# Designs tried in a protein design run: designed miniproteins, single chains, continued (3). Part 88

Each design is a single chain, and the fold is of that chain. pLDDT is the mean over its residues in the fold that is shown.

## One batch from the design tools (miniprotein)

Design m11038
Fold by ESMFold2-Fast:
Structure m11038 (fold): chain A 92 residues (1-92)
Amino acid sequence: MEEIRRLAKEIVEAAKAGDYERAEELAQKLAELILKAYEAGDMELVAEGHLIALEAGEEIARILYERGEISEEELEEGLARARALKAEAEAR
């Protein structure tokens, strides 16, 4: 879990710095960690990891939109998807 949180923070910081290549590499590593947790049957780690990844993704989407790199439609779709997934995870 701490490694997932560390990667999410590093992804956001890379995006803030305009280093989108590094942000993408770190996002792939985060996805691999979540996949490994899923393969190990650690569904609590998978659920929490997805929430952390969604929060990082929302922050990156806002950064990309502010810089004109994505459309308002892409931002709204990304944020709506993240909100829906967070709401489902909280409704236990």
Scores: mean pLDDT 77

Design m11039
Fold by ESMFold2-Fast:
Structure m11039 (fold): chain A 75 residues (1-75)
Amino acid sequence: SNEKAIEYLDKAIEAVEKGDTEEAIKYLEKAKELSSNPSNMGAMYESAKEFLKEGDYKGALMVLKGGKTLEENAL
């Protein structure tokens, strides 16, 4: 369910805001598995993962929040 994918995406955003990179990546993997829009979710996952690896939490949040808006508008 895309609604469940968005729920996990919100959990990933919260984890990034708390500085918990490992938890954020786990939630992003769950969002990717449950997404009905794998192209957008996959691109968001890869970009956010790169930002998180570099410690760029602001970059990660921009990608995740932008992608969430696209997922919500696809419903």
Scores: mean pLDDT 78

Design m11040
Fold by ESMFold2-Fast:
Structure m11040 (fold): chain A 87 residues (1-87)
Amino acid sequence: SIEDKIEEFREKIEKAKTKEEILEIVKELYNFMLSKIKNEELKKQLEEEYKRTLEDMEKSSVEGAKILGLQFAALAEELYKKELELE
């Protein structure tokens, strides 16, 4: 399921050792979620939150980047739940 795939991304973020690894995982999650969300307003929200996450990660430690990545994963899941309510 999509929820199982999001959980897989969360596990990858938690196991990552560098900010570069976390950034790549979050980018892959973002691209995956963009392929699943069809509503234009929800896509825009996902893009805006992804950009904020990247900006915050640039200023963070590795540990901070993990927290930000996990927060983004939670937000992406909530946007996907909203997508399902519109179908």
Scores: mean pLDDT 87

Design m11041
Fold by ESMFold2-Fast:
Structure m11041 (fold): chain A 109 residues (1-109)
Amino acid sequence: REEAARAAREGGEKAGEEVAERLLAEGRPEAAEAAREAGRAMGEALGEVILNHTPEEAAALARAAFGDEEMGELAARAAEGDVEAARELGERAGRILAEQAAASTLARA
């Protein structure tokens, strides 16, 4: 579970950084910073879920947050210690939150 929690954190951070790099290339530094922060925060939150919740609880939280059964399945497997499922969960969730954070900066402008 500790290795899975790390994989989720790394996945979220990676997704946030990838979105941020694209936004920086587009001349949007505020959106890039928001995306990087959102990806990291999501990865950290998922790591805590994996460490502190049962597979059933993790699945329920992911379904509630993302409205996606596949995300629920990834969260359950990650909470069971599946490192690859945790990495994929982190990358998918991190990307969703990074893009949402970037869009929010545009909507506020």
Scores: mean pLDDT 84

Design m11042
Fold by ESMFold2-Fast:
Structure m11042 (fold): chain A 94 residues (1-94)
Amino acid sequence: LRKRAEELRRLGEEARKELEEMGAEKALKLAEEIYAGTLEEREAAYAAGQAYLDEFNSMSEEERKEKKESYEYALGALAGGSFALAEELERDLE
């Protein structure tokens, strides 16, 4: 569990940093809203974010340019969900 919490924290920090570099304020706000949500919402957001990032990585450069906004929202969902799940796991380890 400790390693899983650390990986989730790292994933969330990387996603947040990428969003900050892109200036994606709306996606950063989405991450904060997800972090404050229910456990079910946080788990769903994490899963959806990962699924979209996997899809995005299989896209052509032209498709990636067209889907840029969706990618930003997926990163926001992944960041918020990852941080929230890491906090829950860390709480359970105490």
Scores: mean pLDDT 75

Design m11043
Fold by ESMFold2-Fast:
Structure m11043 (fold): chain A 78 residues (1-78)
Amino acid sequence: SKQKKLDALNEGYEQSKKILEERRKKIEERRKEADQLPDPELRQQLLEEIEAEERQLEEAERQLKIAYEQRKEEIEKE
């Protein structure tokens, strides 16, 4: 049924959002650790890596929402 497909889609979407939220928390923790590093060269390198990971996370969140909305439309059109 359409409802079962929508329920499964919504459950998967919520699970994926939780995974991305956990990734965001880990990135925040790594940023705090980077701020405490005594070596300024290693600190700068780690901060640049963290910034790249933050951009990747933002893109992953955007793509997840697009995929969710597209799949929801496909199910509703059945």
Scores: mean pLDDT 87

Design m11044
Fold by ESMFold2-Fast:
Structure m11044 (fold): chain A 90 residues (1-90)
Amino acid sequence: EEKRKELIARMREAADRAVEIVKQHNPEAAEQVRKLVDEAIRLFEEGPEKADEAYELLGKAVSLALDTTGNAVARPVAEMVRAAREAKEL
């Protein structure tokens, strides 16, 4: 329970950094990444039954961010994916 909240907090922190980097390259892409990440986090908060759907949605956000910025966003998206994977495995 506490572990899941910590992982969600890590996802949000990493997502905020990723969105800021994407915004510097393309503001419209940043809005799309933010919407996908916010929806994925909401699904993770709903519980284990939605974790697979949340992870797929997060994958779309990661792909869009990387396509927009290249390696500039690699570190925060990797942190976000690690936290999401751990949340899914709880």
Scores: mean pLDDT 84

Design m11045
Fold by ESMFold2-Fast:
Structure m11045 (fold): chain A 69 residues (1-69)
Amino acid sequence: MEADIALSFFRMAATLGNVEAAKKAARRVLELDPSLAEEMKEYVEELRKEGKLSEKDAEELLAFIEELE
């Protein structure tokens, strides 16, 4: 499924701390399925909680996803 593939790229990029790639993937996910915005935001919050993503990078990704909603 196209949205699942894009979501997988988003999760990979976010986990690697590649904010630019994660933003590009997030835009693609929301173009395909806007309902996935909450799942993407929850994933970013989980990465922040686990210390895999900095607070600044997590806030930047969350703001970007909310802007696209």
Scores: mean pLDDT 82

Design m11046
Fold by ESMFold2-Fast:
Structure m11046 (fold): chain A 78 residues (1-78)
Amino acid sequence: SMEEIEAFENELLSRALRAADAAAREPDPAKAIQLVEDTRAELIARIEERLADRPELKARLVAALQTFADAQIARIRA
C-alpha cells in the first residue's frame, strides 16, 4: 500500500540520517567513510528485499541513497 511504502521510505531516511550524524561525530575519516558505506549497503539490501516487485521505485530509492552517501563521503573527505 501507499502507506506501507511511505513508512518504509521514512525508515530509510531515518536510518540514513542517523548514520550521517554518527559519521559526523567520528573523528577518524576512514571509519566515518566505512560507516556510511556499510549503512548504504545495508539499506540497499533492504530496498532490494522489500521492493523486488517494484523495479522503478527500487531504482529511484537506490539512486537517491547512492547520491546521499556520496555527498556524505565528499563532506568527510573535505
Scores: mean pLDDT 87

Design m11047
Fold by ESMFold2-Fast:
Structure m11047 (fold): chain A 96 residues (1-96)
Amino acid sequence: MLKEELEEVVKKARELVEAGKYKEAAELLYEFARELLKKAGAEEKFEEFLELARNDPQKLIKLAQEAYEKGTEKNFLLALAMSAIGEAVRLERALE
C-alpha cells in the first residue's frame, strides 16, 4: 500500500538524517518523488517541482496543498512528490 511505502521511506530518511547523512536522505526522497510522479504519469514535472523547491518553496507548498484538496489519486501522488522534493532540497541546503 502507498501509505506503507511512505512510512518506510520516511523512517529511512529519518535514520539517515540522525546519522548525519543528509545527502543520502535527500537522494532517497528524490528517488521516492520520481517513482510517485511515474505512477501519476507526470515524470516530466520533476524538474519543474525541483526548480520551485529551490527558487519559490512557498509556491510549491501551495501547489501541493491544492493538489491534495482535489481528492484524486493522481493529485494525491503529485502532492506527495512535491512534498518529498521540497524536503530533499531543505536537507541538501542543511549541508551548506
Scores: mean pLDDT 82

Design m11048
Fold by ESMFold2-Fast:
Structure m11048 (fold): chain A 60 residues (1-60)
Amino acid sequence: SAAAVNKLQDAISAQNYDAVERLLRQYPSDALKAYARSFVNKFGNDEQKETLNRILDEVA
């Protein structure tokens, strides 16, 4: 959903990783996880990439 994607994008940009983890657990979707990986790999710095990829692996 567009609302879930927007909330995820805002949380990643704010470096609010607790919110990212809660959103992924609330909306368990491989597509949403793939979107998060794609977004951080395209727009994130090295620290954001490391932190978010670790969270995505833990939620999987």
Scores: mean pLDDT 77

Design m11049
Fold by ESMFold2-Fast:
Structure m11049 (fold): chain A 96 residues (1-96)
Amino acid sequence: MAVYAPPLMVIKTDPSADTEKQEEFFNRIEQRLREEGLVLDSQMKQNPNGTWSMALELKDEAAMERAKRIIEEEAEKSGIKVEITTFKPKLLLPAP
């Protein structure tokens, strides 16, 4: 049987942004994504260069597109520059 990986999204912030604003931003998006039932798992990490990154496992591709919109909206509101990388499921289940 083929294996499906869940859609994965990685968000990174610009090191020029305040650390506190970065933490508030990630907490805000995590809360919104959880409230909308989009996220299976979330992990947040501070990098040695002072940037923050968050890895998200999303329910499906529609949830990924919705999450991307939410992240972009919150980034604009917070004045934080973000880099969003998305990974779609790579293996298709064999259709019966």
Scores: mean pLDDT 73

Design m11050
Fold by ESMFold2-Fast:
Structure m11050 (fold): chain A 61 residues (1-61)
Amino acid sequence: SRAAHISAAGAAAIAWAEANRDRVPLEELLARIREQLLGDPRIDELEAALIVHEVRRHLEA
C-alpha cells in the first residue's frame, strides 16, 4: 500500500541518518534525505517534509 511504502521510506531515512549522523552536518544530512525522498514519485513534498521532520526529531532527542 502507499501508506506502507511511505512508512518504509521513513524508517529507511531514520536508519540512514543514524548511520551518518557523525559524518555529515545535520542540515546537509537532512537535505540529502529530502532529495532522496523527492526522487521517489510515490512520495510528495508534504510527505517528504514530514519524514524529514521526524528524522530531525530523532537526531535531536
Scores: mean pLDDT 85

Design m11051
Fold by ESMFold2-Fast:
Structure m11051 (fold): chain A 64 residues (1-64)
Amino acid sequence: SDEEIRELGKEVAEKFGIPEKAAVGAVLMIQNGASEQTIIENLQRHAGLSEEQAREVIEYIKSK
């Protein structure tokens, strides 16, 4: 649900120190089956993460 996506996005934002909008976007992209490369590029652009850091965010979301 939108509420569950928002709550997970907030948790991810707090854990990784990234903007809530970028974290929520990553959660949505994973749920919608976006490619890993697309999610990495989005996190690099909107959260200033390295490729390694973006992969850590993706792994964390997928573990939930």
Scores: mean pLDDT 87

Design m11052
Fold by ESMFold2-Fast:
Structure m11052 (fold): chain A 57 residues (1-57)
Amino acid sequence: GMEEIIEELKKRPYPPTFSELLALRVKVEKDPSILELYLSTGDYEVKKAAEERLKEL
């Protein structure tokens, strides 16, 4: 949820990139169809987060 995103942001020494924010959003996504779309983006951080999230569902 949002709490998980906030905790991850607090661990970072610099402002997060858009890719980092999107990857954190992907980690709380519940829809596997949306996660499958993220696998096709070509952004490594987003794709990695989507792969890990799909394994949790």
Scores: mean pLDDT 73

Design m11053
Fold by ESMFold2-Fast:
Structure m11053 (fold): chain A 77 residues (1-77)
Amino acid sequence: IQEQIQEVQAEIDQLKSNWESLSLEEIEERLDELQEKIVEAERQALEQGDRESLRQVMFLAGELTGLIATLVTEKKA
């Protein structure tokens, strides 16, 4: 679970770093993949009863939600 959380965090950080160089379509595909990974991490944290990992996953879900909102705003502009 911790390795998965670290990988998702690294991918989010990479997406943020490359945001301006990626197309909106590429960003959307990346966000969809990250959403699937977060759902899987949440499932594993719940299955293990790991409250600390669950909090970390919820934090990542919040980060993803913010990025999705940014993409929607940019597509509207």
Scores: mean pLDDT 79

Design m11054
Fold by ESMFold2-Fast:
Structure m11054 (fold): chain A 86 residues (1-86)
Amino acid sequence: MMPTAEQARLAAEIVREAGATARSVGELEARVIEALRAALSGDVRDFLIEAVRAAGAHARAEGLSAAEMEAMLLGMMETIEAENAG
């Protein structure tokens, strides 16, 4: 299920908080997934966790930093928010 604008905004905040403390792509992925499991439920939680796992796999394949993965995740959440707010 596609997240609402409010859920996308919450996910973006979770990404920013995790990004402030994460030192690696794997740590960022784990922290974001843990926070999403605590904050959300059902199909939206599963959709966002799958998206984060896909982003983590891409970041590892491309040799991206945790900060670059954070930027990618934030861009994804901003796109979802925009598509569901307007």
Scores: mean pLDDT 83

Design m11055
Fold by ESMFold2-Fast:
Structure m11055 (fold): chain A 75 residues (1-75)
Amino acid sequence: DKQVNLDAAQAALMVLREKMPEEEAKPVIEKVNKLIDQGKYDEAVKYALEAGKKFSPEVYEAAQQAVDNARADHA
């Protein structure tokens, strides 16, 4: 379902916004929102998770958990 992946992408984005510095989060947020606007929700989730992983394993873990929780809400 496209809605599940949209919610997952938004959940990951919220974690990145809270845990990454504004300067580093801003370009990631812009790219993820562009992918969402294009209907590429799976790519948006992947991009957000890769950005989190590149920044910190802790941020990646938190973002992955947010994605998993968003997906579980639609199970």
Scores: mean pLDDT 80

Design m11056
Fold by ESMFold2-Fast:
Structure m11056 (fold): chain A 109 residues (1-109)
Amino acid sequence: SMSLKEQVEEAYKKGLEAIKKGDTEKAIEYIKEISKLGIEAIKNGDVETAKLAIERLYELAEEAVKKGNTEVAEAALKAILEILKAAKDKEVILLSIGQILRIIGLLED
């Protein structure tokens, strides 16, 4: 079956399509799915997939802000925060903090 990495990329593609269509509820569903996959990657010791999930959540937040959808961007911020709460690896922790701060910056403008 699909790897965690492939599942993150698929959820990202679907989340991006939902943002483009203005489907806020579906965008938030895929954001929550990416968060769950990132947490599973952490539990499995898959640091690369956990980092990918965080990076994809930031990209969804950035696209949501570009479309004027702050609710989706806030959902992505909360999703990264859930990954941060599960994180044990310093690279995952630092990346999570960095991307949370970047989303806050996007929402202040």
Scores: mean pLDDT 91

Design m11057
Fold by ESMFold2-Fast:
Structure m11057 (fold): chain A 79 residues (1-79)
Amino acid sequence: DRIRRAVEAGRKAIELAEAGRYEEAAEWAQKVRELYPENAVLGSAAAGLAEAARAKDEERLPIAVRALQKEIDRLEASL
C-alpha cells in the first residue's frame, strides 16, 4: 500500500531530522511526496521538512516536524 509506505517514510524523515541526520531526513521527506503525490497537504508538509533539513534550520525544524507528524497521524488514523 503506497499510503502505508508514505506514512513509514514520513516517520523515518522525522526520526532522522530529530537525530540531526538532515540529508537523510530530506531524502525520506522527498520519498513521501513520491509515494503519495495526490495528497497535497502531506506533500507540502514533507517539502517543508526537506527544506528546513537542507537549510539546517534548527528553529524551523521543530515546526516542520510537527506539521508532518500531524498529517501522518491523520493518515494513520484513517488506515
Scores: mean pLDDT 85

Design m11058
Fold by ESMFold2-Fast:
Structure m11058 (fold): chain A 81 residues (1-81)
Amino acid sequence: MGSSTRIYARAYQMLLEGYSDEEIKEKLMEEYKKENPNISEEELEKERKSIETTIKTVRKQIESGDTTLSELYVASLEALA
């Protein structure tokens, strides 16, 4: 599973748990740094922007009730746990 799928699933779960966009971003960035301790600053900045975009997208899906893709990603993440 790609990083985008994991970020989607985690963002969806944390939004449902009541975390703010900033809290989700911090948690996802911490998780990414733990998995990628040798990551470059440039790559880290790209990932931060990707996480920010994903959080906004997932929030809009929750607000509109169109959560099918996020639910599928969560199911995939939980199956790997």
Scores: mean pLDDT 74

Design m11059
Fold by ESMFold2-Fast:
Structure m11059 (fold): chain A 120 residues (1-120)
Amino acid sequence: SLEEEALQITKEAQAAETVEEALAAVRRALELLRRAIEEKASPEVIYRAASALAVALKQAVLLALEEGADEKELEEIYKRVQEEMDKLQDLIDNKAPLEEIYEKAEEFRRAAEEDARRLE
């Protein structure tokens, strides 16, 4: 299931010890979220897929910081991930139309894909 894949990606992201390993988890999470949106998954499944992406991208940021990458750029990425997840959670908690939830999730997915490229 998409939910089981999200859990596995989250575990892989949490176990990542290098930026490369964390970015591999980000790439899997990006594809999972794309599939969840395409398949019109429930808000709960969309949130779990987006959460896996957020965990993976935050882990990549923290590992990049330890390797001496630009702290200001990393802080901006970390803050964006948190703000995007908070907005998605608010839409789901307020029972927003499914189309708005999918649009917000896709916006987060695209932003995360660009941020991941900046970390390579």
Scores: mean pLDDT 90

Design m11060
Fold by ESMFold2-Fast:
Structure m11060 (fold): chain A 68 residues (1-68)
Amino acid sequence: MEEAVKEMKEILPGMSEEQITNLVKLAKANGIPLESVVEKLRELKEQGKTDAQAWLEVSVYIGEEIAK
């Protein structure tokens, strides 16, 4: 748990700890693997997305996984 929060903070240094923690909680509550969330964040950052854009897009990704 602490490892995933640490990795996400390293990928999204512009996002608050509360925002990162809430993302982890959302993924876990819906059975989405934290590794998938971390991988998606890295993919978005590689595409040149800002921290805020990557945060929003990964939140949409989690929502889409919940809807399936």
Scores: mean pLDDT 77

Design m11061
Fold by ESMFold2-Fast:
Structure m11061 (fold): chain A 80 residues (1-80)
Amino acid sequence: LSPVEKEILEIIAKVLGVEKVNLSDNFFELGGDEEKARKLVAEIQNKFGISLPLSAIYEHPIVGDLVKYVVGRIEEQKAK
């Protein structure tokens, strides 16, 4: 995992209140809800300076897919 991917995983684990999150885990099956999804969006936006819609969490509920999506958004922002 890249340093950025590790930071995203740490934020997800922190928001969910768990010590470890696997890439195959589902955010909502780990106890994620709308409140935690909103907190996750806020923490990612503040950490990486990107804009992230709340719908992205619902569209990418698998942790590995969400990490990949967020990395892509960070890379797009750096390309400008």
Scores: mean pLDDT 83

Design m11062
Fold by ESMFold2-Fast:
Structure m11062 (fold): chain A 68 residues (1-68)
Amino acid sequence: MEVEEIRKELFERRGLKVVGVLVINGYPVVIATGEDPEEQEKAEKELEELKKMKKAAEELIKKGVLRR
């Protein structure tokens, strides 16, 4: 059972739209918006960009290119 799934369900029950979940330092952060489709699209794009940047940074650290 994923903590992210539980939090998503709780937010949706409150009438919020869960756009996604971002894990930071091993802790899940829920990204949610209201029912506005424009806000949801913007949040989805930002979430995708953050996930891509996080993955790229982790890869560079593993290769020894970047220092923590």
Scores: mean pLDDT 64

Design m11063
Fold by ESMFold2-Fast:
Structure m11063 (fold): chain A 56 residues (1-56)
Amino acid sequence: SELELQACALFLGKQLQIPGLENLINAEQEKVFENICKKSNFPLSSFNSPLQQLLQ
């Protein structure tokens, strides 16, 4: 869905430390992203880690 894609984009942007995107992430988008992670069995903590975990 559109909201799920928006939440994913915002959390990926936060992981990449793009300036200002952190201010666009609200509680509703966090809940949407948590639901995506639960459905996909993807650990939410992976998106709260530094970019170094994604770039070797």
Scores: mean pLDDT 62

Design m11064
Fold by ESMFold2-Fast:
Structure m11064 (fold): chain A 69 residues (1-69)
Amino acid sequence: SLAEKAIESAKNDDGGGAVGAAREVGKMLGLTDEELQNLAIELAKKRGAESDGHVATLAAAEYLGKMAK
């Protein structure tokens, strides 16, 4: 499933896979690109890495994948 692929990409430090999966799960949940970006930033803040785009992407993929289960 897309949810499992999002979680797997985050676990494997696969930024490209995480971006694709997070975007698709976000669309299924009705999130705009802006809402998805804001979510990624907030999740990165919780990890102490607000300015790290890679960490933000992995965090969003893991969160959205778990929420879509």
Scores: mean pLDDT 79

Design m11065
Fold by ESMFold2-Fast:
Structure m11065 (fold): chain A 61 residues (1-61)
Amino acid sequence: MLSEEQRKQIQEVSREALARVEAGEPLEVVLARMAERLKALGLSDEEVALYLRILRHEVAE
């Protein structure tokens, strides 16, 4: 559904967000930054919400 270019950019955004959470930044601050970056890539509000939930799952273990 997504282009290879979009997938690569989303992966980079997700990796940066995870690294920031691992570094001790508040999850809500990281999620807000991630949401803005994903919206800038042209993702819909629903797609952005999905990726934010994936990050929450990754950090919740």
Scores: mean pLDDT 79

Design m11066
Fold by ESMFold2-Fast:
Structure m11066 (fold): chain A 85 residues (1-85)
Amino acid sequence: MMIKITVKKLSETKLEITIEAPSEEAAKSTTEALKKFIESIGGKILEEKIEGNKAVLIVEHPNTDELIEKLKKFLSPFDFVEVEV
């Protein structure tokens, strides 16, 4: 089963990231990994919602286009992850 990550640009400084995973544990683990990565590159987690196998993050960053490109590079080695922007 694949993890699907959907990235939606809300503004020049805000992104919505939706994570759909095969289990609640996978959703939580993926969410925690993404939060740590985003925070490591100067992003801030504004909102976190986990509901079953789905999680949604609202993220603030001074340049969302840069954040999107860094997220794509971070996730590209993972064969079990599908990224939609």
Scores: mean pLDDT 82

Design m11067
Fold by ESMFold2-Fast:
Structure m11067 (fold): chain A 69 residues (1-69)
Amino acid sequence: GLEDAVNTFVDDLVKQGLLETSSKMVRDAFEAHGNTKGAELAQQSVEAYKKGDIDSAKKYLTQAILLGA
């Protein structure tokens, strides 16, 4: 389903070293469109990544993308 596709996409971002960059882009896009909840989730992904919590970073980015779908 959509959730599985998004999870696969986020896993691919991690493998390519693009997770932090993608989370920041998603945050900025949600902020530009006034979607505060999406921006908050994407920002939580950035913060988790900076702490080395890759699993939480993936989950937050997945939630942000699904919210915007």
Scores: mean pLDDT 88

Design m11068
Fold by ESMFold2-Fast:
Structure m11068 (fold): chain A 86 residues (1-86)
Amino acid sequence: LEEAVRELVENARKLGELSLDDPKLKEIFEELARGIENARSPEEALKVGEEAAKKFLESGSPKAKEAAELARKVGEAKAKVLEALA
């Protein structure tokens, strides 16, 4: 559990920092953060991460690929947290 929480916090922090200087990425990051907070199953967490990754890729930002990878990792980490609590 502690490992999964650490992964979640670390990947979310990296994505947040990456998004600070880009209003479009920041908006997608805020949507991801709300989705992750509200996810109640591992499947929901993974879907939230994938949907955010798709939005990042569609943003056209030079940072889109990196942001998408981090979004998927955030979803995966939240899924691990929920699995450990089950």
Scores: mean pLDDT 82

Design m11069
Fold by ESMFold2-Fast:
Structure m11069 (fold): chain A 68 residues (1-68)
Amino acid sequence: NIDKAYKRLIDLIKENNVDIDFVGGMVSFYQNGAITPETIKLQLLKKGVDEESANKIANAIDELVKAQ
């Protein structure tokens, strides 16, 4: 369900104070096959997101893309 996947991702972004435009860019790159889930996790870690939260956000992006 796209609506549930989208809401989950937005909730995680807000909980972790991550820039929504930054995450939107990663979703687009991931949909186009330009980056991997490992790349998403690394970029989030570089932004100061902790490992557990970075994994949750990367998984939520994967879920959203697969729910298409």
Scores: mean pLDDT 82

Design m11070
Fold by ESMFold2-Fast:
Structure m11070 (fold): chain A 66 residues (1-66)
Amino acid sequence: ASVLKEKLEVGQVLTREEIVALLREAGVELPTDNPSVIYLITTLEKHGIYVTPVDGGRKFRVFRID
């Protein structure tokens, strides 16, 4: 969780694949290689990272880190 926060900054834009890779590097086990938008948002929120979908849900922008 703390390692993930250290790698991300407010205003950063990430692809779905980059988010999946970062969560796995942080030790988060994902049920699938293609999780839903809601699942990705909710999982990041549990780690104190808040994102909004951009580019039609193809990318996510970090707007808050606790």
Scores: mean pLDDT 78

Design m11071
Fold by ESMFold2-Fast:
Structure m11071 (fold): chain A 73 residues (1-73)
Amino acid sequence: MDRETIEKAAERIVKLYPKYADELRKAMERLGETIEALEKAKSDPEKYKELQKRHDEVAKELTDLNKKAREES
């Protein structure tokens, strides 16, 4: 469910900011991967904590890239 939502959001963002389309698509794909990995790691607290940190890093990268795309549009 969350991955499909992210894919649809990525398609919309890519159409709005074609200059950053490839970078935004890759960042959204990485975000989807971290969400899926977190779901699979719910039974492993150490792995979950490491993946949560990675998820936060990917989310920040996407936020920074989105802001840059908006400012240059």
Scores: mean pLDDT 75

Design m11072
Fold by ESMFold2-Fast:
Structure m11072 (fold): chain A 68 residues (1-68)
Amino acid sequence: VDEEVKKFSDHVDGLLASTTDPETRAQLQDMRDQTIKMAGTLSDEEAKQLLKRMKEQMDKMVAAERAS
């Protein structure tokens, strides 16, 4: 699961680097921290599913911000 957490964190860092809106950046950072904390309390399988779902949700948020 450490590899999946690293990939998730790296992905969020990429989103943060491409996003200048302070509110979106703060939300992405909060979601990252909460997701990693939750993943640490779950089984490897559950953590992988959580990380995948949160990545997709964050991608949609950033795409919506860029479209605006």
Scores: mean pLDDT 78

Design m11073
Fold by ESMFold2-Fast:
Structure m11073 (fold): chain A 110 residues (1-110)
Amino acid sequence: MSTEELLEEFFTAVESKDEDKIEEVSEKLAENEELFEQLVSSLLTPEEVKQKDKATLVQMALERLLLAPGALPTPELPEELLEKFEEFYDKLDSETKQYLIKRSEKLEEE
């Protein structure tokens, strides 16, 4: 499965509030070493990177991307991936946004 297809599955899982699917897709995205490195360097602290597994780090980074106000300086992500994020966050309703905030807080505590 391509990275673009995995991101579409991630967005669908978030909209559906399917925690198991979010975890599954995050594990698959974490296997992409270049994507993982770009996400963690841009969106996560060094302390978080040391304490969390790769799938959890990807999940946290993607959730932070979707919750960010305005354009994030996400250098070196492929343009196609950035377009997917832009399309998805423009469609985020308040319920899905609150769901992401609560999930992000829980992942940071664990």
Scores: mean pLDDT 73

